# Designs tried in a protein design run: designed miniproteins, single chains, continued (5). Part 98

Each design is a single chain, and the fold is of that chain. pLDDT is the mean over its residues in the fold that is shown.

## One batch from the design tools (miniprotein)

Design m19632
Fold by ESMFold2-Fast:
Structure m19632 (fold): chain A 64 residues (1-64)
Amino acid sequence: SKEEEFEKLKEELDRAGVRAAIENDISLLEETGKKLIEEAKKISEEAAKELQRDLDKAVAQLRK
């Protein structure tokens, strides 16, 4: 289902955030997040916007 596809994209973003924190490389999170957002656009514009907000929050948390 579309909901299951979106949940998988959110899990992948969370995983990318953990990797970026370990590697101290925020650009990897940003690049991975952009690709996941493009996949979310195939589901809906609202899914893409929600994932963009999640990405922005994750990046902000790592830039502390």
Scores: mean pLDDT 84

Design m19633
Fold by ESMFold2-Fast:
Structure m19633 (fold): chain A 100 residues (1-100)
Amino acid sequence: SMEELLKLLEEAIELIKEAIELLKNNAPRDEILRKVGEAALKLSRALQAAEANNAPQEILDKLSEVLGRLFDMPHLSREEQLEALEEALELLKEVKEMVE
């Protein structure tokens, strides 16, 4: 449902915010990647919910882009990880505005 999609988006946004704070506080890489993994799981479910509800292609494309960025996280430096998470957060805020 669209309500389920919105809830999954809100949960993913919160997890990404937590990952950003962990990065800013120089938390261990493993802890950051666990939060990123949790966000990726929520977003994978959000993408499935969006597809099931025939969401606009723009929503599907943005969710897929964010997932791709999160899957690349283990291959990035800490500075690149921060940039990727901040960009992912902005994309998810845009998706949330489109769903609301």
Scores: mean pLDDT 89

Design m19634
Fold by ESMFold2-Fast:
Structure m19634 (fold): chain A 67 residues (1-67)
Amino acid sequence: SHMEKEELLKKGEEHLEKGVEALRAGDTETAARHFQLAANYYLEAGYSTDEVSARVREALQRAGALA
């Protein structure tokens, strides 16, 4: 359980970063897929939808897609 949650969070973080890089490269389709995968991993790890939304928003700001 604990180790499973840690692996899910790691995968979520990896996909969140891949989404940021794809968005910086202008590949919005690939970015959307990675952000969706990240969200799914965070939700499976026990994160709330608000927590997931906050993390994706921060990623979009890092990519320069949000002010």
Scores: mean pLDDT 84

Design m19635
Fold by ESMFold2-Fast:
Structure m19635 (fold): chain A 80 residues (1-80)
Amino acid sequence: SLEELKKEAIERVKKLKDAGVITEEQANSLIKAIETDPAAARVALAVISVLDPEKAQKYKEEIDKLFETLDEMERLRLAE
């Protein structure tokens, strides 16, 4: 469901924040975007990923999973 995907996306953002990959401000912005506009959240995540490419590469698997979750949320939103 969209609510389950939203919860998963938020938990993935929290993991990235706890790992020091993103700042608390970036995490809060992503969570707000996830709740309102998953497409905007995806764009924001892409911007964050290019600001620190070495850190993004180290956590690529977690970042990729978050992108996948956001893409699935947008697909489901458009279908409903």
Scores: mean pLDDT 81

Design m19636
Fold by ESMFold2-Fast:
Structure m19636 (fold): chain A 48 residues (1-48)
Amino acid sequence: SLEEARQALAEEMKKRYGLTEDEALRFASGDPEVLKKRIEETKKKLEE
Protein backbone atom coordinates (compact mmCIF):
# COMPACT_ATOMS: atom_id res chain seq x y z
CA SER A 1 0.00 0.00 0.00
CA LEU A 2 1.01 3.65 -0.23
CA GLU A 3 1.31 3.86 3.55
CA GLU A 4 3.63 0.85 3.59
CA ALA A 5 5.75 2.42 0.85
CA ARG A 6 6.00 5.68 2.82
CA GLN A 7 6.99 3.81 5.98
CA ALA A 8 9.64 1.84 4.07
CA LEU A 9 11.02 5.06 2.56
CA ALA A 10 11.05 6.75 5.97
CA GLU A 11 12.94 3.83 7.55
CA GLU A 12 15.50 3.79 4.73
CA MET A 13 16.08 7.54 5.03
CA LYS A 14 16.53 7.20 8.79
CA LYS A 15 19.18 4.53 8.22
CA ARG A 16 21.06 6.34 5.44
CA TYR A 17 20.93 9.95 6.63
CA GLY A 18 20.19 9.71 10.35
CA LEU A 19 16.84 11.46 10.12
CA THR A 20 14.56 11.58 13.15
CA GLU A 21 11.14 9.92 12.97
CA ASP A 22 9.42 13.25 12.30
CA GLU A 23 11.97 14.28 9.66
CA ALA A 24 11.71 10.93 7.86
CA LEU A 25 7.91 11.14 7.82
CA ARG A 26 8.03 14.70 6.47
CA PHE A 27 10.38 13.56 3.70
CA ALA A 28 8.15 10.58 2.87
CA SER A 29 5.20 13.01 2.67
CA GLY A 30 7.00 15.08 0.01
CA ASP A 31 9.16 17.57 1.93
CA PRO A 32 12.66 17.22 0.43
CA GLU A 33 14.14 20.11 2.44
CA VAL A 34 14.61 17.84 5.46
CA LEU A 35 16.78 15.49 3.38
CA LYS A 36 18.73 18.40 1.87
CA LYS A 37 19.56 19.69 5.35
CA ARG A 38 20.74 16.24 6.48
CA ILE A 39 22.89 15.87 3.36
CA GLU A 40 24.54 19.22 4.17
CA GLU A 41 25.18 18.13 7.77
CA THR A 42 26.62 14.81 6.58
CA LYS A 43 28.93 16.58 4.11
CA LYS A 44 30.20 18.88 6.87
CA LYS A 45 30.86 15.88 9.12
CA LEU A 46 32.77 14.05 6.37
CA GLU A 47 34.81 17.18 5.51
CA GLU A 48 35.97 17.59 9.10
Scores: mean pLDDT 71

Design m19637
Fold by ESMFold2-Fast:
Structure m19637 (fold): chain A 69 residues (1-69)
Amino acid sequence: SLDDLLAALSPDGSGTVDEATRNAIAKALFGKPVEELTDEEKRELVRRIAEAMGYQLTDEEVDALAARL
């Protein structure tokens, strides 16, 4: 679910998220692992999850979460 994706991308999750979890999410949305995502695709991933959950993220927060993927 999108809740599971958001949990994996949260500050708490991003601090402890293993590579396998991040890659599973990336493959579900883009068909490729996180390491093959462009910086823009990582930002799009964060924005899509935030939008679905009704969160209002700043560009700084999006960049910070994307950088931790």
Scores: mean pLDDT 66

Design m19639
Fold by ESMFold2-Fast:
Structure m19639 (fold): chain A 79 residues (1-79)
Amino acid sequence: KEEAMREGIELARRAAELAEVDPEKAAEEAERAAEAFREAGDESAATLAEQAARYAREGDGEKAKRYAEAAVRTGEELL
């Protein structure tokens, strides 16, 4: 569970970094983050990561970044 949480946080950080420069890759990283957060039992962080992926695919890099950053913060609170 701790490993899955750390993986989710790392993937969500990458999604936030890529959201405005490479939205397709940001969406992929955010989807992987959501899977990792669910495996860790953090449904709130998983939901935020899913929203980051959705906004990245829609071309809203600013919202994608905000949701990815929120997923990172939520995941870090449980470590």
Scores: mean pLDDT 84

Design m19641
Fold by ESMFold2-Fast:
Structure m19641 (fold): chain A 56 residues (1-56)
Amino acid sequence: SDVILRNIQKDLGLTPEQLELAVRLVKEGASSREIAEALGISERQASGLKNGILAS
């Protein structure tokens, strides 16, 4: 859902480029820890982002 991804982007303060990177990493099977390290966010935030991307 486009709405889910927009809400997560706003909540986490991500740039469009950071969101695109997160989507790519999730498709490549990255863990929440790897996403957190790549984006400079917490593992909890990365877990929420990963679940949102998978639900979209």
Scores: mean pLDDT 81

Design m19642
Fold by ESMFold2-Fast:
Structure m19642 (fold): chain A 61 residues (1-61)
Amino acid sequence: KPSPEEVEKEIREILGRLSSAAADEFWARVEELNSKLKDKEEFLERALAVARELAARQAAA
């Protein structure tokens, strides 16, 4: 299981590869997750899943 620091690093690397529109969608979805999730580990895991989803969609376009 990756550490929280490793998860944050992967999210930052993915964000660097996203278009401005995809990055905006990521931040909107992460803000919603932050309002709903209190657990930092669960929040980071969900945020990473969103980042990966958006990166995969961008790569397919």
Scores: mean pLDDT 79

Design m19643
Fold by ESMFold2-Fast:
Structure m19643 (fold): chain A 90 residues (1-90)
Amino acid sequence: ALTAEEKAVEAIKKEVHDEINKKAKELNLTPEETEKFLKLADESIDSRAAMLKSLGLNIADPKVADRLKKELIKDANEEIDRYVAKKAAA
């Protein structure tokens, strides 16, 4: 069985992945481009979860999880937009 923290991380990954997949489809990204952003999001989520734990914050707290999720979705959207803008300029 997963710990409460591991369950929270997996739930955040699922929601962030859903948002990335939705935006990738809207922007006609390839499967390979989409996979790259999903991998970057997973790395960011794991890094941020570790940082929160080091600060004594509990990611299983719904308020902490919700705030982190919103920040991660915003970051993912900005990264995809930056990539698409750079690709269009090339």
Scores: mean pLDDT 85

Design m19644
Fold by ESMFold2-Fast:
Structure m19644 (fold): chain A 68 residues (1-68)
Amino acid sequence: MEAEKLFKEGKLEEAKKLYEEELKRSGGKNLEAVNKLAEVYKAMGKNKEALELQIEDGIAKLKEAVLK
């Protein structure tokens, strides 16, 4: 993942844009990109935005996994 490399290099804005593109490309279905984007927001000090993304991702995954 190119975004992962940018994140590890400390290029948080660049990594954010790539993960946002992955989410847009998947129509919001790429849960890994949601989680990675939340990590980028945390690293940037945007903890509120990170929590919102992780809560939505966690609820969606839990609902799908627990659906009978």
Scores: mean pLDDT 72

Design m19645
Fold by ESMFold2-Fast:
Structure m19645 (fold): chain A 63 residues (1-63)
Amino acid sequence: NADEYTEKGKQLIAQGKYEEAIEYYKKALELDPNNEDARRGLALALAKLGKNSEAAEVVKPLQ
């Protein structure tokens, strides 16, 4: 489930494992592209890696 991948991503963020967190948040969004928690988590992980422009793109509303 998308929620399981989102929770794993949150655990990885807490551990400072930002690259691994990105992988899990991407899996969550593959299952549910409208998952707000997963999108916010992905943006946070990207920002932690200095990818602020990429993070901003992730949180944009779907067209």
Scores: mean pLDDT 78

Design m19646
Fold by ESMFold2-Fast:
Structure m19646 (fold): chain A 67 residues (1-67)
Amino acid sequence: SIAEELKIYEERMSEFTAKAKELKAAGDEQGMVDYGEELYRELSEKAPELADTFRAESQRMIKGLLS
């Protein structure tokens, strides 16, 4: 159901947020991009209706962290 997909999306966004901040502190900008794409691939399989939303949100977060 969409409710189950939303739960997966929220958990992956939380994981991405924590890891992206860690990778930024380490100076690993490519690692942030790669991790976002890894999670996007997972969500494309498990929650396809939310995968593009995740990708847009993760890219927005990376841009914010790098500004």
Scores: mean pLDDT 86

Design m19647
Fold by ESMFold2-Fast:
Structure m19647 (fold): chain A 56 residues (1-56)
Amino acid sequence: MTAEEAAVKAREALKAGDTQRAADYLNLASDEVLREGDPEAAAFVQKAVREGVEAM
């Protein structure tokens, strides 16, 4: 799973109010960001989290 895929799933979980599932996907996204070393992936994860929180 890519960092972007995990971030999208975290955003969907946040919108649904499932904070545990969101935390699980955010941990996965963080691991993938560290593995890829891609600042664009890191920026996407941050944006997805913001959008999810705003939708709660």
Scores: mean pLDDT 80

Design m19648
Fold by ESMFold2-Fast:
Structure m19648 (fold): chain A 65 residues (1-65)
Amino acid sequence: SAESYYLAGLRLYQEGRLEEAAEMFEKAIELDPNFAEAWRNLGIVYEKLGRLEEAKEYFEKAEKL
């Protein structure tokens, strides 16, 4: 489920496995495009990866949901 991928992403994020965390959040969004928290956390991960333009887009998406 979208929630299962989201929870996996949170765990990977806590472990510092940022790119794997992003992959899990992206899978959550594929299953539920209206999952605002998954978009927000994807933005946080991309910000930590230095992908600031992508992070901004994901934050804007989360804010509009």
Scores: mean pLDDT 89

Design m19650
Fold by ESMFold2-Fast:
Structure m19650 (fold): chain A 112 residues (1-112)
Amino acid sequence: GEKLREEIKKAVEEAIEKVKRGDVEGAIKAIEKLTKLGLEAIKKGDLEAVKLAIRGLTDIAITAYKHGLVEVVEKALKAVMELLKNAPDDKDVILLAIGAGLRIIGLLLDLE
């Protein structure tokens, strides 16, 4: 629902703000919150909320990559993988999660 999507947007914004400040612990906690919200969206069948969480995790990973925060990029990848593992039988959600995972793996390989 609308409230869940707003909570997801807020969690994404919080994670990005923590990344920009170099707050690794805060960013990881925000990703954990976002992952829980994404799993709730899956359970409720809110596919748009699930897609929003996956896109948000990708944005967090890209921002963390730009700041050299490897552990935050890794946490975002693990979050996308968890959402993919629990994903509904929906082609758009599955393909979005796979695409996000591949992009984040590419960022990690560039940081190594």
Scores: mean pLDDT 90

Design m19651
Fold by ESMFold2-Fast:
Formats: structure tokens, sequence, C-alpha cells
Structure m19651 (fold): chain A 83 residues (1-83)
């Protein structure tokens, strides 16, 4: 069965990343998050790993996006709860 990821969550994550700029670190963090979302229906463990990497990359930024970090942590928690 397909994991239903709320459309609103995907839209909100995109807006948060756009509002906080597009440095190379922010780009890498966004790419990791997007890969995590794409893998969530087929590989929950790999998806969680990608979200964790996304958080680490974002935290290494000179201006970490706290909303993005919180969203990524919430997404990890949701994926862990549906295993």
Amino acid sequence: DTIQIRTDTSVQSSRIVRDNGRSSIDQQSRDLFSQGISLAPTDIQQSINLFQQSIQVNQSSSNPNQDFIQLSQQTIQQLQNIQ
C-alpha cells in the first residue's frame, strides 16, 4: 500500500526553503529532503537517513533554517510511526 504524504506538507517545505534563500548548502539540504520524500513510499529507512542528512547539511549553514529542521524532524517521526 502507498504511504500517503500530505500535499500540504510538501508545499509548505518548498515555501520554507525558498523564503530562506538558495545557497549551495540550502540547495543540497533541499535535494536531500526531496529525495527522502520520493523514497518514503518504497524505502522508509533510506528516507529517514536522507532527512537526517538534510538536517545536518542545513545545520552546517551560517543561517540554519529552523522551520525546515523542525519539518524534517516531524517527517522522520511520522515515518517511524508508520513502520
Scores: mean pLDDT 69

Design m19652
Fold by ESMFold2-Fast:
Structure m19652 (fold): chain A 55 residues (1-55)
Amino acid sequence: SAGVERLAETLGISPENAERIVAIVREDPRFLPLVARGSGLSEAEVRRLVEEALA
C-alpha cells in the first residue's frame, strides 16, 4: 500500500521491513515507543504512519 511505502521511505528501510513493523505494532502497540526511539520520530508520527499503512 502507499502507506507502507511512505513508512519505508520515512524510516529508511525496505517496504518488506515496513510491513513487518506495521504487523508488530498492530499486534502490540507497546512497540510504538520503541520504533519511535529507534527512528528518531515522535510516537504520534509513527502512529499516523502505521494507521496510513493499514488504511
Scores: mean pLDDT 81

Design m19653
Fold by ESMFold2-Fast:
Structure m19653 (fold): chain A 74 residues (1-74)
Amino acid sequence: SLEDKILEFIYEKGFATEEEIAKELNISRSTARKILDKLEEKGLVRRVERGGETFYAITPKGRKYLEEKKAKEL
């Protein structure tokens, strides 16, 4: 799913902005924001503000979600 692709991108990169996610996945910034808001509500990502920019980082819960998903798909 698109939510899983965004979460995996953040995991691989360590942190990402809304703009970076939108460009990488070829989606609009508004679509990226809606999905990031849902991931944050689920506790899978958290916001980090630095230098006037908002970054998203994966949480321990988000890492576990991806690990469990990979284990079930193999």
Scores: mean pLDDT 81

Design m19654
Fold by ESMFold2-Fast:
Structure m19654 (fold): chain A 69 residues (1-69)
Amino acid sequence: KVEEYRAELEKDPTNAQAHLNLGRALDEEGRLDEAAVHYLKAYQLFLENGDVEGAKTALDELARLAARR
């Protein structure tokens, strides 16, 4: 799962959805610091693309991650 999303990002490092998916996979593995990096990157990329719903989803995931600390 993590490796699949990393391979996708090697092809297109600006793929906001792939960053969101990788963040979720890392979060599930307890790799919280790495998950936060990818959630933040997804949030920024979704905003740059005008995808308000995607940006909100990434921000919500980041907020949930922060609450677990």
Scores: mean pLDDT 82

Design m19655
Fold by ESMFold2-Fast:
Structure m19655 (fold): chain A 75 residues (1-75)
Amino acid sequence: DEEAIKQAEEDLKEAEELAKKVSTTEEGKKLLDLVKQAIKEVKEALKIDPNLGAQGAKNLLDTTKSLVDELEKKK
């Protein structure tokens, strides 16, 4: 249970750091703002249901990775 919460916090931190890497562009700044908002929502979910919150953190990290990859490949 504590390990699941810790992993979720690490996933949320990784998502924010990934979004920061692309925040030099206008689209990247919008992504960072969306990720920061989603992190707050996931942290609230973790307080109510750690399993639901942990799934939310994983989903946010996976989505952020995909969007960052798309922005980095943009020409």
Scores: mean pLDDT 82

Design m19656
Fold by ESMFold2-Fast:
Structure m19656 (fold): chain A 77 residues (1-77)
Amino acid sequence: MAEELLKKAREKLARAKELAEEALRTGDEELLRRAVELAAEAAFLYAEAVAISEGEEKGKEVREKVEEEAEAARAAL
């Protein structure tokens, strides 16, 4: 189960990278925002994988740090 979440996280990160590259090429800020959201989703999937493998308390700690970073990234756009 944790391995499946990591696989999904990697797929979302790859898609986020594609959208970020397209946004830089076209100047489309909406594509950049979508890339940031996909990267945030990938990070939350990683936190869930940590919760499953290391325990829910550890996963919650990672998720809180991911939320902080995601809000900072959104504010930068």
Scores: mean pLDDT 77

Design m19657
Fold by ESMFold2-Fast:
Structure m19657 (fold): chain A 75 residues (1-75)
Amino acid sequence: VAELLREAARAAAAGDAERARELLREAAEAAAKDPGPGAEVAAAARHAARLVERGDLERAAAVARGIADWVEAGG
């Protein structure tokens, strides 16, 4: 999950909205299978995907990176 979120952040920072949205969707689906904070991670990844859809790629990248850091720290 964290690696998908970091890839999504890189895609968003590069201006690749379609790839960022796809990676955020994959991260949300992967997170939703994890019992525990997975539902919160999935919700945050979907929020970042909505930021991409609105054209706010800079904020989407920041959110995705923040989620990845939070997941790596153990939630």
Scores: mean pLDDT 78

Design m19658
Fold by ESMFold2-Fast:
Structure m19658 (fold): chain A 78 residues (1-78)
Amino acid sequence: MDEKIKKEALEKIDELTKEGIEAAEKGDISKAAALGTAAALVAIGAALELKDEELAEELIEKGKEALKEVDEAIKKAE
């Protein structure tokens, strides 16, 4: 169960991160910020459902990475 939750969350985080970076590169800063935040929230939400602390920590780190990548793309686009 936990590995399935992690896999689905990681796939969604990756999708949202890519869309956020693309939005930032196109100058849609509001959309980029919303997508980066959504990726982080997906990570947090899934981590709260996981019973395995190690998997939860890995997921939170992926959420942090996603937010940082989108934020860096926004800074470069400004």
Scores: mean pLDDT 81

Design m19659
Fold by ESMFold2-Fast:
Formats: structure tokens, sequence, C-alpha cells
Structure m19659 (fold): chain A 60 residues (1-60)
């Protein structure tokens, strides 16, 4: 049985792998980053840290 934070981490990990495949499409990456930043404002501090790490990985 996974915790909510463990489930979120797995979802973000899968999303990051998918986004890396679109590295040449700046528009798709920018839209995903924007959605993650909007969602981050509604979440707790631990979830915000996970989203911040994911955004930084997408930007690389």
Amino acid sequence: HMTDNEQLELILKDLLEKVKKYKESKEIKDNIIKELEAEKEKLDAESQKLIDKTIEEIKK
C-alpha cells in the first residue's frame, strides 16, 4: 500500500520520462511546467518539493 506522496512521486517520475521524449518541443514542455506550477500552489510542502524537482528536471 503506497502513501499519497509515494503515489505522487511515481506519477511525476512517469510524467518526467514522457516529457524528456519531447525535448525538442519547447511549447509542450512550457505548458506542462505551467500546469505543474499552478497545481503546486494547492499542495502541501512535501508535494511542492517533488513538483519543484520535476520542473527543474524538465527544464534541463
Scores: mean pLDDT 75

Design m19660
Fold by ESMFold2-Fast:
Structure m19660 (fold): chain A 59 residues (1-59)
Amino acid sequence: EREQLLEDVGVVLTKDPNKSFEEIGKEIGVSPEEVQEALEEMLKRGYLTKEEYEKISKK
């Protein structure tokens, strides 16, 4: 589920906000592309700032 993916990504980032898309994906068992899509949705919903998203995406 999309909502489950957003929750799982949020939990990982709460534990370590410096993880890359690939590292988050490995921890929750999804592709880096799926993590990127989840983070974009979180940014759209206001769960992340643009600065936080850019920091993660540039790793």
Scores: mean pLDDT 77

Design m19661
Fold by ESMFold2-Fast:
Structure m19661 (fold): chain A 108 residues (1-108)
Amino acid sequence: MLKWLEENLKDDAEALLRVGQYYYDQEDYDKAIEYYEKALAIEPTADAYLNLGKAYYKKGDYDKAIAAYEKAIALDPKNSEAWEALAEVYEKQGDLEKAEAYRKKAEE
């Protein structure tokens, strides 16, 4: 990437979120988290928290994934993807009752 593009990218929360998504697709979850956190430092959005949670989930850091998904829901309570992602983490932890409750929230 050209130097002036990198300088412009660092001040653009949406562009940083896209770079994080690129690393997530490459399964480089540490780099994905780094760029999602940079995006959140500029502008906290439900999408950035949702993607941060997904990266932590892929690393098996379920407590951090839950915290990120809860922040995404706090910013956008109608984000059905965040409710579904939260349900998936609880299912992986064996809390099937919470998983079912949060999946129902995703459908409402």
Scores: mean pLDDT 82

Design m19662
Fold by ESMFold2-Fast:
Structure m19662 (fold): chain A 87 residues (1-87)
Amino acid sequence: KVEELAEKAEKAYLEGDYEKAKEYLEEALALEPDNVELWKALAEVYEKLGKYEEAVEYLRKALALIPEDHPLRKLVEEEIKKLEEKA
């Protein structure tokens, strides 16, 4: 179940186990590659790992799934800009 994988990823993230969080999110994305929330969560994990370039790539995958007029699009664009400044 994708929901169970997402919950396990969140728990691992809160425990500071970013490698385990990454594994659960990658499994969830294999099941739901069109899930914006999973791509955003994976980007947050890569940001915690200090991998800002990869975090930007995953946010761009999330952005590609969001319609042009959707409110979430602006939030993801702002997240990308902040990470690009750290890269």
Scores: mean pLDDT 84

Design m19663
Fold by ESMFold2-Fast:
Structure m19663 (fold): chain A 66 residues (1-66)
Amino acid sequence: NAEKLVEEGLKHAIRAAKAALDGDFETAREHRQKAVELFRQAGKEELARNIEAAVDQVIADVKAEK
């Protein structure tokens, strides 16, 4: 079920964003990778690209502040 894959992917995307904001970039990248994989399995390639870019941007912004 693609809908359940998207739901699980969104949960990982939220965890990735939270970890990135907390400065835990390793955990952020792990959850980002899992979210992207789940979205691609669901056939949601554009969503996968958008979430990957969004999390990478948060990581870059937090790194620039430190």
Scores: mean pLDDT 86

Design m19664
Fold by ESMFold2-Fast:
Structure m19664 (fold): chain A 99 residues (1-99)
Amino acid sequence: GSLEQILRLIALSLRAIGLELDIEWGLISAEEAVAEARDLLAEIKRLLAQGADPSLVRRALQLLRRVLRRVLAATTDPAVRAEAEALLAEVEALLAELE
């Protein structure tokens, strides 16, 4: 991967960490958190498709998995839960493909 791809994956990982903390501290709604998680996953998938370092992609996906688990712990909304579960399943599938 390029230096640009490395820096983007670091930035996405930091955004995922911040999002997990925002959920834990009640600074963001579960609906907003799942929307941001969806956007983070889309960016991670683009970087992976562009040949970004699989070890850095795996780290970003592991952090995003933690975010999605926090969303599921924080909400009882069936629509938000369904979206978070679908995103979590996709993250787990991508992690399984990465060695």
Scores: mean pLDDT 90

Design m19665
Fold by ESMFold2-Fast:
Structure m19665 (fold): chain A 50 residues (1-50)
Amino acid sequence: AAERERRIGRAVGDYLLSKGSISFEELGKKYGVSPSTIRRAVKRALEAQK
């Protein structure tokens, strides 16, 4: 759902801004998504970045 995708995007943004000060587990609890999903989204975003 679009809401889930937005929450994942926010979690990715928080992770990148904090540079790992917040764990994927904590972000998953905060945004209601799996830590593994956030981790994969972060990797995909970094790989797509040019």
Scores: mean pLDDT 77

Design m19666
Fold by ESMFold2-Fast:
Structure m19666 (fold): chain A 78 residues (1-78)
Amino acid sequence: DAEELGRSVAKAALPLGPEAAVRAAINMTRIASLDGGPETARAVGDGAAKALEEAGHFDQAKRVREETDRIVAEAEAS
């Protein structure tokens, strides 16, 4: 499940700090876009953002959602 992958990546990086979780989430969302297309990228990005929101990192979750929107739009244009 792509959403569970995004969630797991954010949770695994979170002990290194919320900025590390953002970087890991965006990197995985970009990989998901290349390997599985825009729907897979959306699921990964949404999963990571939800994990950050659950941990109380709302500003970081918003940044992940905004960057996921850009990644998805780029993939859909290709």
Scores: mean pLDDT 87

Design m19667
Fold by ESMFold2-Fast:
Structure m19667 (fold): chain A 99 residues (1-99)
Amino acid sequence: SKKNEEVLKLLEEAKRHLREAVRALKAGDLETAREHLEKALEAVEKVKELLGSAADPLLAAVRRARELLENGAPLEDIVAALVEAMQEATALEGEIRAS
């Protein structure tokens, strides 16, 4: 399905940006981490437009990571939230590939 191909591309893009956000955070580069997190959120919002409620767990996970970063939460908590968002993206990729 062309729609499934578009979703998989967006999920790969989101996962790439989430990984780069983790790298930036571990390097102490909060600005670069914020930029990558916003790009991940943009990709996930496009997934939400294509899939509806199936994207809600992933969208919630990315939004949680953004809120923790914005509120100056401990680094370990922000990284854990980004890892959770990557896991949600991988789970959704698996569902799309199995359909």
Scores: mean pLDDT 90

Design m19668
Fold by ESMFold2-Fast:
Structure m19668 (fold): chain A 67 residues (1-67)
Amino acid sequence: MEEEARRYGEALEEAARTLEELAPVVGPDEAARRAEEVARREGITLEPTDVEEFARLAREAARLARE
């Protein structure tokens, strides 16, 4: 359980970096989709609340880059 939680957290960090990097370039929806794909490649399934949080972060990152 502890190793699974750690792996989940590390995959979330990797997905969040992908989201922050891509959101200004490809837009928030595509960036969130790419972040989910990164999490899947790391072997985790995102919790629904984390999927919603990623969508919100992607919109915020894209908005800040346009302002």
Scores: mean pLDDT 73

